Designed miniproteins, single chains, continued (5). Designs and how they scored, part 12

Each design is a single chain, and the fold is of that chain. pLDDT is the mean over its residues in the fold that is shown.

## One batch from the design tools (miniprotein)

Design m16385
Fold by ESMFold2-Fast:
Structure m16385 (fold): chain A 91 residues (1-91)
Amino acid sequence: SDAEEALRLAEDALRDAELGKELIEKAEQMTGRESAILYSAGGVLLAGAAANVMIAERLVRQAKKNGEDVSEAERLIEQARRLLEELGVKV
């Protein structure tokens, strides 16, 4: 269902946003090539998280029209959005 897909994407978005934040924070404590690799990996995860938030929000809107419960998906989307905003990523 749209609600089940939204929940999965919201869970993936939050996980990737949290991991992306961790990698960026580790990169800031390092120098040279290792730092660059972690910044790159973190950036990819944050971009993926932002895309998943946008898709999950579309699915949430569709699921609501179909009368499905999306409360948990909306909660996780909001958490992912806040993490992405903290890191300067607009969603």
Scores: mean pLDDT 90

Design m16386
Fold by ESMFold2-Fast:
Structure m16386 (fold): chain A 97 residues (1-97)
Amino acid sequence: AVLFALLGGLAALLAGLLALKGETREAVAAGIAGVLAGIGAIYEALVLGRAAEAGADALAGGVAALRAGVIGGIPGAVAAGAAGVALGALGRGLGSA
């Protein structure tokens, strides 16, 4: 679950960075990969019941970054991706799951 959440956040960051370079097709593909990784994290989290929040945060971050990247919101896309990764990691590491 945690690995899929981190991959989702990372893919969201890549989507934002690719949008910065004007390569919208690749940015969209990276964003979609992030959403799919987030869905995988949620599926595993639902089986365990504890990591669902972290998976949902990573998925939300991926979707937000994809949207911001498509719109051209560069700081928003990067921030959303970074937040998704950070929430996934911190929720599992520092919080009671």
Scores: mean pLDDT 53

Design m16387
Fold by ESMFold2-Fast:
Structure m16387 (fold): chain A 55 residues (1-55)
Amino acid sequence: SHMEKLFEKAYTAVRGGREASGEIAGVEVDEEKVEKAARKFTEKIDESQKQSDKL
């Protein structure tokens, strides 16, 4: 989602501080990478739900 990429950018900038922010500003986060990560995350959540059924 669009909001997820914004959150990731903000988090990375804050976490990296001054020095890391310089690198992030130059490279910028790729939307495609975020989308791929989101898809894998959704699959993991679905797997966790099936695990809960076993309990």
Scores: mean pLDDT 58

Design m16388
Fold by ESMFold2-Fast:
Structure m16388 (fold): chain A 79 residues (1-79)
Amino acid sequence: MEEILVGVAEVATAVLKTLILKNPQPTDAEDVRRMIERLRELGVPDEVLREAARELAEAAREAGNEEAARAAEELAEEL
């Protein structure tokens, strides 16, 4: 079960990361928060969520979406 949850988190992170990099949006910060919250509710370990948040922060920073980058960095710090 845990292995499946880690896989789901990795796929979800890769998809959102690609969307942020290709078409950064004002809603990206909220999308990052919702994704991490839902994955946490599903039982994904905090360590995996922290890594996901870090990857999303890097993607948002690269895309120039400072708001989303800050949201992701704050989530990684909280986890």
Scores: mean pLDDT 81

Design m16389
Fold by ESMFold2-Fast:
Structure m16389 (fold): chain A 80 residues (1-80)
Amino acid sequence: SVDDLVALVRAVAAELGMSPEQTAQLVAIVRALWDRSDGDPAAMAREVEEMIREMRRLNMPEAVIRAFEAVLEHLRRVAS
């Protein structure tokens, strides 16, 4: 569920020392992606994979990339 994804993102953000503002932004992104995917974990996983590729190309902070890699791993497990 989206709540499981949100809990995962909050846990990873806390482990990586992210600010409350950064954590809230990541949660908002995950919720928006879930809504756009109509709750389809496989569809969301494809969008997250593309987003991770773009984030790496733009040299975004490793903490943000790791948070989305955790989301992707969870989505792939649920889609299986």
Scores: mean pLDDT 82

Design m16390
Fold by ESMFold2-Fast:
Parts: sequence; structure tokens; C-alpha cells
Structure m16390 (fold): chain A 69 residues (1-69)
Amino acid sequence: SAAVEEALANSTPREQELIRLALEAAENSSDEAIEAAVAEQRAEAEKLPAGSPQEVVEELLRRTIERAL
């Protein structure tokens, strides 16, 4: 995604390696592991009344993946 590409561009070479490994780990995560992370973020999404719930959940999921980096 554009956000991931931007993060890579703003990272040191060592950080880029860690980001790549984290993205590979996220892709290898089970659907259940991803759904569990999304479920936890649903409660936080209730505090964000702007936009559709789907867009908010997707943004929070993206942030969770980036935070795991």
C-alpha cells in the first residue's frame, strides 16, 4: 500500500528489513489472528464517529500491523 511504501522510504536500511519481515509475518498470519486484532479495535472504532465503520476498522487494522513493525 502507499502507506507501507511511505514508511519504507522514511526508514533506515535496518528498519526496512524489520518492516519487510513484519509484513511477511502479517501475510502468514491466520485469518483468525487478523480477525481477533480487528475485534479488539472495534471498541476503539466506536469512539470515531466519522466515516463508515468499515473504513475505520481498516484504518485501525493498518495501524495495528504498522505498530507490530
Scores: mean pLDDT 56

Design m16391
Fold by ESMFold2-Fast:
Structure m16391 (fold): chain A 82 residues (1-82)
Amino acid sequence: TDEALREALREFERVAPPDVAAEMRRTVDQALSAETVEQQIGAILRVIGIIFDLRLKEPENTEAIEAAERVLEAMRKRLREG
């Protein structure tokens, strides 16, 4: 649901570096405003990129990585429900 995705975003913003949090917010806002499946998939791919970058640059920030994976799962569930 949109609410579940917004909640996952809030948790990510609490634990992530500010620049990465801002990038995730823009990506989630794009997903929430998406009118097509292609746009939703594009947002999912961007979140995957954010997770990959966090794992590479900040592997010790397990809270941010886990929160980002919760955002990804919320987006995947929303895509399956739509």
Scores: mean pLDDT 86

Design m16392
Fold by ESMFold2-Fast:
Structure m16392 (fold): chain A 92 residues (1-92)
Amino acid sequence: SAEDEEFAKRLIEGLEYAKETLEQLLQDFEEGKISKAQAQQYVDGFERFLAGLKEFIAAHRDRLSPEDLERIERLLKEVERLLAELRKKLES
């Protein structure tokens, strides 16, 4: 349905934004453009976002087409990998 298509689109756009932001943060941190405190604030924000998003997706999984679900799962894995990489760099 149009409502379910809009729902999927919003989830995908949110995850794509998170991915792009984390990629930028990783590069900026490696280049010394952002402080450890600034990077930690973003990590904390993304961890909250992902936890809430996973619960929300689980509650509404039946509204997602197989194609949208596969795309969302790919984006979730990528965002989780980037977040883990940023966390690891902050520990160094």
Scores: mean pLDDT 86

Design m16393
Fold by ESMFold2-Fast:
Structure m16393 (fold): chain A 62 residues (1-62)
Amino acid sequence: DKGAEAAEVAATVLEEYKDKITKEGLKAMREDLIKAGVPEEEVFTEDDSAEEAIKKAKELAE
């Protein structure tokens, strides 16, 4: 199930970067989510705040 795989990857990536909540860390997290098969339109953008980016990543991991 691609949806379940995307959620598992999002949860793993979020945990990996939870202590690296910087502009560069969020950019790397976004790239890792997209490379792992999460649709780009579901991933937070560079224009999102750190809080919005984390919220979107958590919603994706649910």
Scores: mean pLDDT 70

Design m16394
Fold by ESMFold2-Fast:
Structure m16394 (fold): chain A 79 residues (1-79)
Amino acid sequence: SSLEELEEKRREIARFVAQGLSEAALDFIAEVLGRSVEEILRASREELEEIAKELAARGLNVTAEVLEELRRRVEERRA
């Protein structure tokens, strides 16, 4: 069912975040949206809010604030 698929996706994202795998979390989110990680990294705050709404429409309650935190951690590791 769609609810089971949604629960699996939520569990996977939560697992990556809990393990400190910020790049893996963003990779998975990008795959769900059909986007690249680089698109998320380049996004403005307003675009991150739009991405968060897309994720919510797919049943993934990842806020723009969480996306911004994941992006910050990925950027720190690349610097």
Scores: mean pLDDT 74

Design m16395
Fold by ESMFold2-Fast:
Structure m16395 (fold): chain A 79 residues (1-79)
Amino acid sequence: SAELRRKAEAVVRFIRESAPGFDELPEEVQARIDEELERLKRARSEEEFREQMRRIEALVDDPGLRVWVRYAVEEALRP
């Protein structure tokens, strides 16, 4: 839906521009996360959105960045 796409784009922008330590990740990990973030914009349901976010979390070894990503997602999906 258009609403889910807007929420995905907001989460992608927030992670790329505001996530502490994102720029400090290895280049290969940053590229993989960017790829999965672009896939997030194509999610057609909240379930697809959450599944795609689980894939992004699996690429992040830093606990602080992982918690921050989870926070961004839950805020975006807030009713």
Scores: mean pLDDT 72

Design m16396
Fold by ESMFold2-Fast:
Structure m16396 (fold): chain A 61 residues (1-61)
Amino acid sequence: MSPEEKELAKEAEELLRSLPADRAAAVFDEISKVASEMSYKELLEYALELARRELERERAE
């Protein structure tokens, strides 16, 4: 893994751990659907985007 990929993985993991279990599970389900069709970097960027959207939803409530 490149240093950039390691940083993205860390960010995604931290955001996912901040989500309620049900929302984290939904993000993992979406990632699983596209995992075989994306590069590792694209997968991390997608996971980060999904996690940020769910986190903003939680903060708004």
Scores: mean pLDDT 76

Design m16397
Fold by ESMFold2-Fast:
Structure m16397 (fold): chain A 78 residues (1-78)
Amino acid sequence: MIDELKETVRELKAAIEAGDLEAVGQALSRLIQLLNKIKDPKVIELFNRVIRALNAGDREAALAALDELMKYLDEISK
């Protein structure tokens, strides 16, 4: 599950960097499904930061939040 979550975060980051709205939507849907299983408060907080940034059109903030989420996932998967 953590590896699937990390892969989905990578997919979402790549989609945002490419400006591929269809891929962003697909990655977000998958990420939401995985987050419902984890229920980690910090993961939820970081995901909410990504959603707020995307809704604001703030690409830099969205990518920064995804990088922080990836770092946290790396820490808890060791």
Scores: mean pLDDT 81

Design m16398
Fold by ESMFold2-Fast:
Structure m16398 (fold): chain A 80 residues (1-80)
Amino acid sequence: SAALIENLKEGVELLEEQVRELERNRDRYSADELAAAVEHMRQAVEALKAQLEEAKVPQEVKDEIVDRLERILERVERLA
């Protein structure tokens, strides 16, 4: 459904904003706080990937979202 596609895309946009905030404010986090934020981001990405795999949406939408999630994970890994 259109609502499902909208929700999935909004989920990705929120994760993109969160990783951007972590990148911008990296120096303001302690090592433990940053590690916790990185782990939280990894879990959030994996949860959205699992939701996407079960979703009845066009393959083009899945490919777009997977690509965006993989880019988020690359950015998260650079913070670790």
Scores: mean pLDDT 86

Design m16399
Fold by ESMFold2-Fast:
Structure m16399 (fold): chain A 100 residues (1-100)
Amino acid sequence: MKFNSLEEAVEAFLEEYKKIYKISSSELAEEINKIQQGLPVKHPHIVDLYAVLSVYHGKGKLLIDSPELKKALEKLKVDAKNMNLESLEEYFNKILKEAE
């Protein structure tokens, strides 16, 4: 499977993440809101997902030019592997290598 952009791959990851962890869109939005307010969250891995989504939401485009975004994407790669999402793991790995 080929993704045309990092944004497309992140959106695909988000949909699979919601299915595997059994989290609703409303519950995910609540956890993201808590991170924005500096409150503790129930699922710690959501912090890494939030780091990627906040760049996407703020700029409308994901650029792998910050250490924080690169680190968050490395975490999403590990999560994709643990979720058996091989195509997403391979895509995130490729983007990370191309950013070096």
Scores: mean pLDDT 69

Design m16400
Fold by ESMFold2-Fast:
Structure m16400 (fold): chain A 106 residues (1-106)
Amino acid sequence: ISDELTAIEGRIKDGTVTDEDIEYLLKLLNSPDPLIQDKAAYLIKEIARKGGPEMRQKLIELGAVPALKKILEESENESVKNNAQEALDLLGEGVKDIKVAVEKVT
């Protein structure tokens, strides 16, 4: 787990994050260990922050929004909640843009 998370963090810095990396992090949000949940939520936040609109859209398509909402509601850990909320705020911008585009076409 630790080595895989370190590799993903490196790929976030290099802009080479894969779908498999995102799916792995989303799975780790369901970990019983709050330290693993916190690291996963933090890395998802960093992917959303550094990857820009294209990466935020990919996170949304892979199910990051419902996964982060679930952890925000269920977690007792303030760091996990803060990372999940910040990630959701970053992803919410992409969702709003898509909704506005659809409303203009209809």
Scores: mean pLDDT 74

Design m16401
Fold by ESMFold2-Fast:
Structure m16401 (fold): chain A 60 residues (1-60)
Amino acid sequence: PLAADYTPDDEALVARLRELVEQGKEIEAEFVLMVDLANGQRPAELPTERLRRLYERGLA
């Protein structure tokens, strides 16, 4: 694969968010999502409805 700085990977983001939620770190997952959205990532699916609503609100 090509070495590229800041290449968006929405699936890797979703996997990381899922791990944080499964560990009970939902607030940390929200923070991670907000940072990655600011960096231009746009995940198609999110592990919880709460994170999905945060994503929709963050794009408003």
Scores: mean pLDDT 68

Design m16402
Fold by ESMFold2-Fast:
Structure m16402 (fold): chain A 60 residues (1-60)
Amino acid sequence: MKYRIMGGELEETLKLVGYEKGDVLSEEQLREAIYKASGKYLSDEELEALVAAGFLERVE
């Protein structure tokens, strides 16, 4: 599964590791980027919450 960065707090976090709004990341790349930027492991529930909040858009 792939996700597009849509904005919000997540955009600012991912910018610290070289990603920008509109970038498309795989689930693996997204989890690695969040961990590198924040030291936090992203759970499946947290990933779905970010999609629900509009910070990520699921893309095929």
Scores: mean pLDDT 83

Design m16403
Fold by ESMFold2-Fast:
Structure m16403 (fold): chain A 66 residues (1-66)
Amino acid sequence: SKEEAEAFAKAAVDAGHSVGVLYGGGRVTVHSPQGSVTAEFESDEEAKAFADELAAKYPNVRAGEV
């Protein structure tokens, strides 16, 4: 879920890990050394907005399109 993906990203950043956030096809996948979590969205625009929000919110998060 969206909330689960955000919580996973926050936990990874708080642990000092670098986080990659990939968006495309109406989904966002959050990647860290500990694993990955995928969230699905109603549109590609919503998926991109979520990925961009995570990258803006946390210093160790990078967002990219797949």
Scores: mean pLDDT 82

Design m16404
Fold by ESMFold2-Fast:
Structure m16404 (fold): chain A 66 residues (1-66)
Amino acid sequence: SEEERLKKVIEALRKILPHFSPEVQERIEKAIEEAKSLQDLVDKITEILPHLTEEERELVRDALFE
């Protein structure tokens, strides 16, 4: 279900949070809190991607799609 997928993605994102700077962690947590659906969460996280390092972008992509 979409609800189960959303929970799984949130769990994956929370697992990788300690690997980011405090500023990026705040942006990701805000996206999780404000997201109304899985698609909305993906859209919000995608807006953060240009501000991440290459390694941080890889971690986020893996969390969203694996």
Scores: mean pLDDT 81

Design m16405
Fold by ESMFold2-Fast:
Structure m16405 (fold): chain A 79 residues (1-79)
Amino acid sequence: VAKELVKKAIEELKKKVPGKSGEEAADLLAELKVKMADELEEKGVSEEEIKKAIADFGIEAEKILKENGISATVEPEEV
């Protein structure tokens, strides 16, 4: 469930991020994270699992942004 939503968000990011500015990419990342968290919460996924899915998405998203030459602001990782 969570893994599939992360993959879907990554696919959407890959399609939309080329040609975006850092601010536009940051807005897109925030939108996708909120959408994914809301959908997981609605499906009754645990808080820990949602947090892990958001972290997994963030890691993969950073890689995609780097490959497209984009620097974006992301929320700090909870350690």
Scores: mean pLDDT 72

Design m16406
Fold by ESMFold2-Fast:
Structure m16406 (fold): chain A 98 residues (1-98)
Amino acid sequence: LSEKMQEISKKMKEGVEEARKLADSGASPEELKEKAKELLKKAEELKKEGKYEEAAVLASKAYQLAREASKEDPSAEELVKEAEKLLREALKLLKEKL
């Protein structure tokens, strides 16, 4: 992987850790879902602007927030699927540019 891909992977891992820490701190499933929806919306906007690195980082964090919420709230499963799809698309577009 290129040095740039390593930096992006590091930022994605940091976002995932932040999401886990938020869940571990006692954030409710509702709070986790709201944060995931907000990040997913921002990631979609960034993807449309061609900012695939930023979109991938936010989608990765939203994916983890949605997964944490889905442990107690099954309605969060749709957010997990949406975040996974957006993350996959953003990473594909990013690789095509690199």
Scores: mean pLDDT 83

Design m16407
Fold by ESMFold2-Fast:
Structure m16407 (fold): chain A 64 residues (1-64)
Amino acid sequence: ASREERERNAEAARRAGLAGGLSEEEAKQVYDAILESGASSEKAMKAGAAAGAGDLELAVREAQ
């Protein structure tokens, strides 16, 4: 994925995490994981879904 696409996907996952009850620090962990791993759009989507459910551990795992 392009850098802009990864940043957009990471931000979407961060916002989903905040909506799902994650703290700002936890939502940032999901954001950083997506950017650092170079996650595909599919992996970023799964990470966002897990973050939106409040599952930080699954969100970070899916981002990788």
Scores: mean pLDDT 82

Design m16408
Fold by ESMFold2-Fast:
Structure m16408 (fold): chain A 86 residues (1-86)
Amino acid sequence: MKVLVVDASREDAEALAARLRALGVDATGIASEDAPAVVEDYDAVLVGGGYYEEFKEKFPKQRIIVASRIAGASEEEAVRNLAAAL
């Protein structure tokens, strides 16, 4: 499964994508401004809470997931829960 990680910061998006790849997820990080051009090439899209409504409306056929909605006691647990939800 190919996952696109979207954040306002490309660095933050790629940092989360790298952590997901370490857990065996095929993940790529991208800045929110660049994401629309490539979203349809991915099976799932992870977005920060502020982007959920926008991406869901623009890409109704895509599986849009809000990273901030997946509960975790720690950053590592949150990333593991996110990977399990994909």
Scores: mean pLDDT 75

Design m16409
Fold by ESMFold2-Fast:
Structure m16409 (fold): chain A 59 residues (1-59)
Amino acid sequence: MEKEAEEILKEAEELNLTPTQRKHLKEIVDKLKNEKDPFMQDILLGVARLVVAVEKTIK
């Protein structure tokens, strides 16, 4: 899931997120990178993608 984590962080940079939003997204992405359970990886990936998608819709 490292490639997916990097993709999400790149999209977040484009969205000009606040420092607080970037911190929370980075924490989710860091958990995704270190997660060994495939089910939890999918959940964390989904949450991170949802955060980015919501920000794209609002901004």
Scores: mean pLDDT 74

Design m16410
Fold by ESMFold2-Fast:
Order: C-alpha cells, then structure tokens, then sequence
Structure m16410 (fold): chain A 106 residues (1-106)
C-alpha cells in the first residue's frame, strides 16, 4: 500500500506547511496527496486532501477555489461514509462547516 502511505505522508507535510503559513507549498503538497490518494483508491484520504487544499486556498483569500475543493471533499467524504469508514462522518461535518464559512466570505 505504497500510494496510501505516500498520500498520508504528503498530507502531513502539507498540513505542516499550512500551519507555517506556506500556502503555495501546502497547495502543491495537497495536490500531490490527492493524486496519490486517487491512485490508492482511498476516498477518505482523497476527501482529507481536498478539504485541506480548500483550506489553503481559503487562507489565501481565494474563496471561489476554496468552495470548489470543499464541495469535492464533501463528495468523497460521502462516498467514504457509504463504504463504512467511521472517520468520514466527522470529515463530512467539518467540510460542510468550512463550505458554509467560505460562501459567507464571498
């Protein structure tokens, strides 16, 4: 499960870059995490990476892009929930909250 591990490592690096205010670096890392999660077929990891990509765009004030990626994160989180992944319910709730906040900033 090399691609799933790669996706998790890229997610962790991207989250660190996001916390450090390195938004362009975080975006690149989350885009790579999405690609690895897609190759792994892991809907939860794909949703997590998409949500974090949306958060990075939100922090840059790019609310239209943040909305786009939060909506995609919700789609994958709903798929993961239907597959019985327990973490998906919390991710779905958080992603819907972030989407609402981004729409209010627009």
Amino acid sequence: DEERRRARELLAEGLRALQEGKYDEAIELFEQAIEAAERAGDDLLQAQALRNLGAAYFEQGKYDKAIEYYERAIEYAERAREEGVGEAELLLEVSRGLLKKAKQKK
Scores: mean pLDDT 89

Design m16411
Fold by ESMFold2-Fast:
Structure m16411 (fold): chain A 55 residues (1-55)
Amino acid sequence: SEEYEKQLKQLEKQIEIAKKNVEKYKDTDPQKTRFYQINIESLKLSKEALEKKYS
């Protein structure tokens, strides 16, 4: 569905941004690195829940 594709694309974009922030901070800010790693995990769980809802 259009709603599924839109929400999926948004979540994937947010995961990509969070991954870029992990790469940006990995050598300079351990606390920010950990924050974005946790954010990626939460977004992946949201993506799984979305896929479950539309399957």
Scores: mean pLDDT 87

Design m16412
Fold by ESMFold2-Fast:
Structure m16412 (fold): chain A 82 residues (1-82)
Amino acid sequence: GLTKEQLELAIEALEEAKKKAKDMEEFKDEAGKEIQKLALEGKLSEEQAQLVSLAFLEGLSKAKDIEEALKAAIEELKKLLE
């Protein structure tokens, strides 16, 4: 699971990815980079980074556009709270 602080960091990472992305494919790529950065900085464990990535991909699968994808991903991330 994630702490509340780790959930907020994951949400901020996805919001930064959204700012850099023009389409859903770029959003997926940029989100992957931001999540990897959190793991490399020691803010998420490798297992937590994998859980965040899976929650993000689940959110993407439910969405028609980037805005809907971000909202759906945040709802999936909230399920990871300890």
Scores: mean pLDDT 86

Design m16413
Fold by ESMFold2-Fast:
Structure m16413 (fold): chain A 84 residues (1-84)
Amino acid sequence: VVSDIVKKTKSYYESVEELVKAMINALKNAGYEIVDYKIETFERDGKKYTKVEILFKTPEGKLIRLTLVFDEDGNVLEARTEEV
């Protein structure tokens, strides 16, 4: 049971990294500058979650933060964009 949970968490994390790379490439192809990105894992009530933040700059110099939060199964719990 514990081994299955660890294996599932690892596979999920690797999938999120691939998704982040795909999003970064899409933004670059659209002419946006990637300033920074961060992938963080955290635990709440014995469950693991992954938070992804991508900070990018538009051609006009506007800073935008894209935030995604995933559960252990790879379901998107939160997706938002905000101007910094």
Scores: mean pLDDT 74

Design m16414
Fold by ESMFold2-Fast:
Structure m16414 (fold): chain A 73 residues (1-73)
Amino acid sequence: MEERIKELEERLREALAAGDEVAAVEALIELLRLYKENAEEIAEKYPEYSAEEVAELLERGIAELEERLAALR
C-alpha cells in the first residue's frame, strides 16, 4: 500500500507541476480508491468513524472527482 501511495502522490505532484488538471484529478481518484480499499486501517486511526463510514466518505469524494473529471474532458 505505502509504495503505491507514494507512486500516486508522485504522479499527482507531477501533474500539478505541469498544470495538467485531468492527470491531477485522475491521480486523486486512484488515491481515494486505494484508501477506500484500506478503510479499516484508516478507521483505526480515526476512532470517531467506522470503517464503513470512512468508505462512504471516500466513495462520495471519488464520485465528486469523477464528475469533475467528466466536466474537464
Scores: mean pLDDT 77

Design m16415
Fold by ESMFold2-Fast:
Structure m16415 (fold): chain A 96 residues (1-96)
Amino acid sequence: SAEEERLLREIARLAAEIIKIAVKGGASQEKINEIAGLIEKMFEALENGDFETALEHLEKLLKIAKEVLSEEDYKKVEELVERMRELARRLEELRR
């Protein structure tokens, strides 16, 4: 649906902002690749309707961000991830 596409597009925009923060924050290419891989797995889980697994990938992303980013950049990523969680819950409701 158009609403599902809109929610997925907004989640993708937030995910891109997370990558941008990690790059500007000086995360290594290896850690950026790990974060990107978790984002990709989150989208795969959302496509399959596995919202629990999608949220688990976001939690793993936060753990990596906490290890590699400054406290200021980590707080920005934490806020973006919380917004992604809310959008994922709205997407789950539409898949009924």
Scores: mean pLDDT 89

Design m16416
Fold by ESMFold2-Fast:
Structure m16416 (fold): chain A 102 residues (1-102)
Amino acid sequence: VEEIVQKAIEALERLAAEGRATMHLPADFVAALRNGDWDAFLEILEKASPEEKEAGYVALALRLIGDGQLTPEQREKLRDAVARVEAAAGRPLEFVSDYPLA
């Protein structure tokens, strides 16, 4: 969990530095996330491109906030990182996928 949060924060810091707020999340990541199949999610993550890995770590860390699996400090750091991305880009952080996220 700590490694996932740290990699997500690193990805968000890179997005903020680049003024980006859009991440492409492949359909297979979305399917694994919806099904709660963490073994499949991690297997997809290992085979993903560097950019897809960044999106995967951010998506997983945000899901862990919702599931109550993060410490208060981890949640605050992650939310602050998202806020910095949104401030730098002037728009909300968005995931784009061929598979619906909602």
Scores: mean pLDDT 76

Design m16417
Fold by ESMFold2-Fast:
Structure m16417 (fold): chain A 83 residues (1-83)
Amino acid sequence: PRVILNISGLTPEQAQELAAEARAAGASASITETKDTVLTITGLTLEQAEKLAERAHELGASAIIIEDGEVVKEIKGDKPSVF
């Protein structure tokens, strides 16, 4: 299964730290900065994606997990979401 994790509401520094964790796990991570910082991670297992989504949520961020093109989990944080 192909898993995509999108995280919104992180600071650039927090996004960089989570991106490094994802890459250490063998995943690809991309950070997009426009008005909000969005971190997109691909190549995780569903379990790994849920773990990173929980860490992001602890920081007040929102996360959405997409598996094979379908939304399988959505976590709403206290910060604005772009999803």
Scores: mean pLDDT 78

Design m16418
Fold by ESMFold2-Fast:
Structure m16418 (fold): chain A 85 residues (1-85)
Amino acid sequence: SKIEELREKLESLPEEERERFYKLIVALVTVEMTERAKKEGLLDAHGEEVLAKAKKVIEENKPSEEQKKWAKELVEETLKELEKE
């Protein structure tokens, strides 16, 4: 699974770099998922605040292309798994 691959990638990084790498991927996933919820009319005031904070983290930290690829593939795998059930 993509989550298992990400775990292996994180375990290959120094602990300080691991935390930073993971948090940026989480921010990217959060933006993608909350923007999808917003398009469906499901995003409340709290969700809008979470989206704004995640976007700010991305703007301030400039995620790598590798981190963006991880986030995209995790979102795609999650959505595909949900469509099966």
Scores: mean pLDDT 80

Design m16419
Fold by ESMFold2-Fast:
Structure m16419 (fold): chain A 68 residues (1-68)
Amino acid sequence: ERRERIRAALEAAGVPQDKIDEFIADVEKVEERYKTEPGITRRDYLAELKRVAEKYGLSDETLRRALF
């Protein structure tokens, strides 16, 4: 469900399939860190997601549509 929504949003933004799969993997790693590491705030989590978006050349707007 969530992965399918992310894929659809990035496809609409013109992101290649292999890049979408890497983006999803990086997002899942950030989410796991947020859930498992004590002391990581929601602000830290959002900052890491923005960093991942920058790695793939995505705008904040595209990131919001993909994840929220």
Scores: mean pLDDT 77

Design m16420
Fold by ESMFold2-Fast:
Structure m16420 (fold): chain A 92 residues (1-92)
Amino acid sequence: SAEKKALYQRAMELYVQALQLVQQAKQLLKDSDSPEAIEKARQLLQQALALTREARDLLLEATDGSLDSPYIPVFDAAIEETEALLKEIEER
């Protein structure tokens, strides 16, 4: 349906936005260890995590809950990486 195609497109858009936020957070952490840079990186990673989770939910809605999409393991890997980076920041 047109609605399911729109959900799929939205999921991909959110995923791309999340990737950009993760790259920005990684760059901030590489360039500075200041408390301000760490806090900004945390905010970017939290936003990226929320966007990737929303993308996954939209993809599941677009596919009537199918887990056989090649994008499910891609989104799951992105979620795990973002969560690992957030945990690393919390230990600083």
Scores: mean pLDDT 89

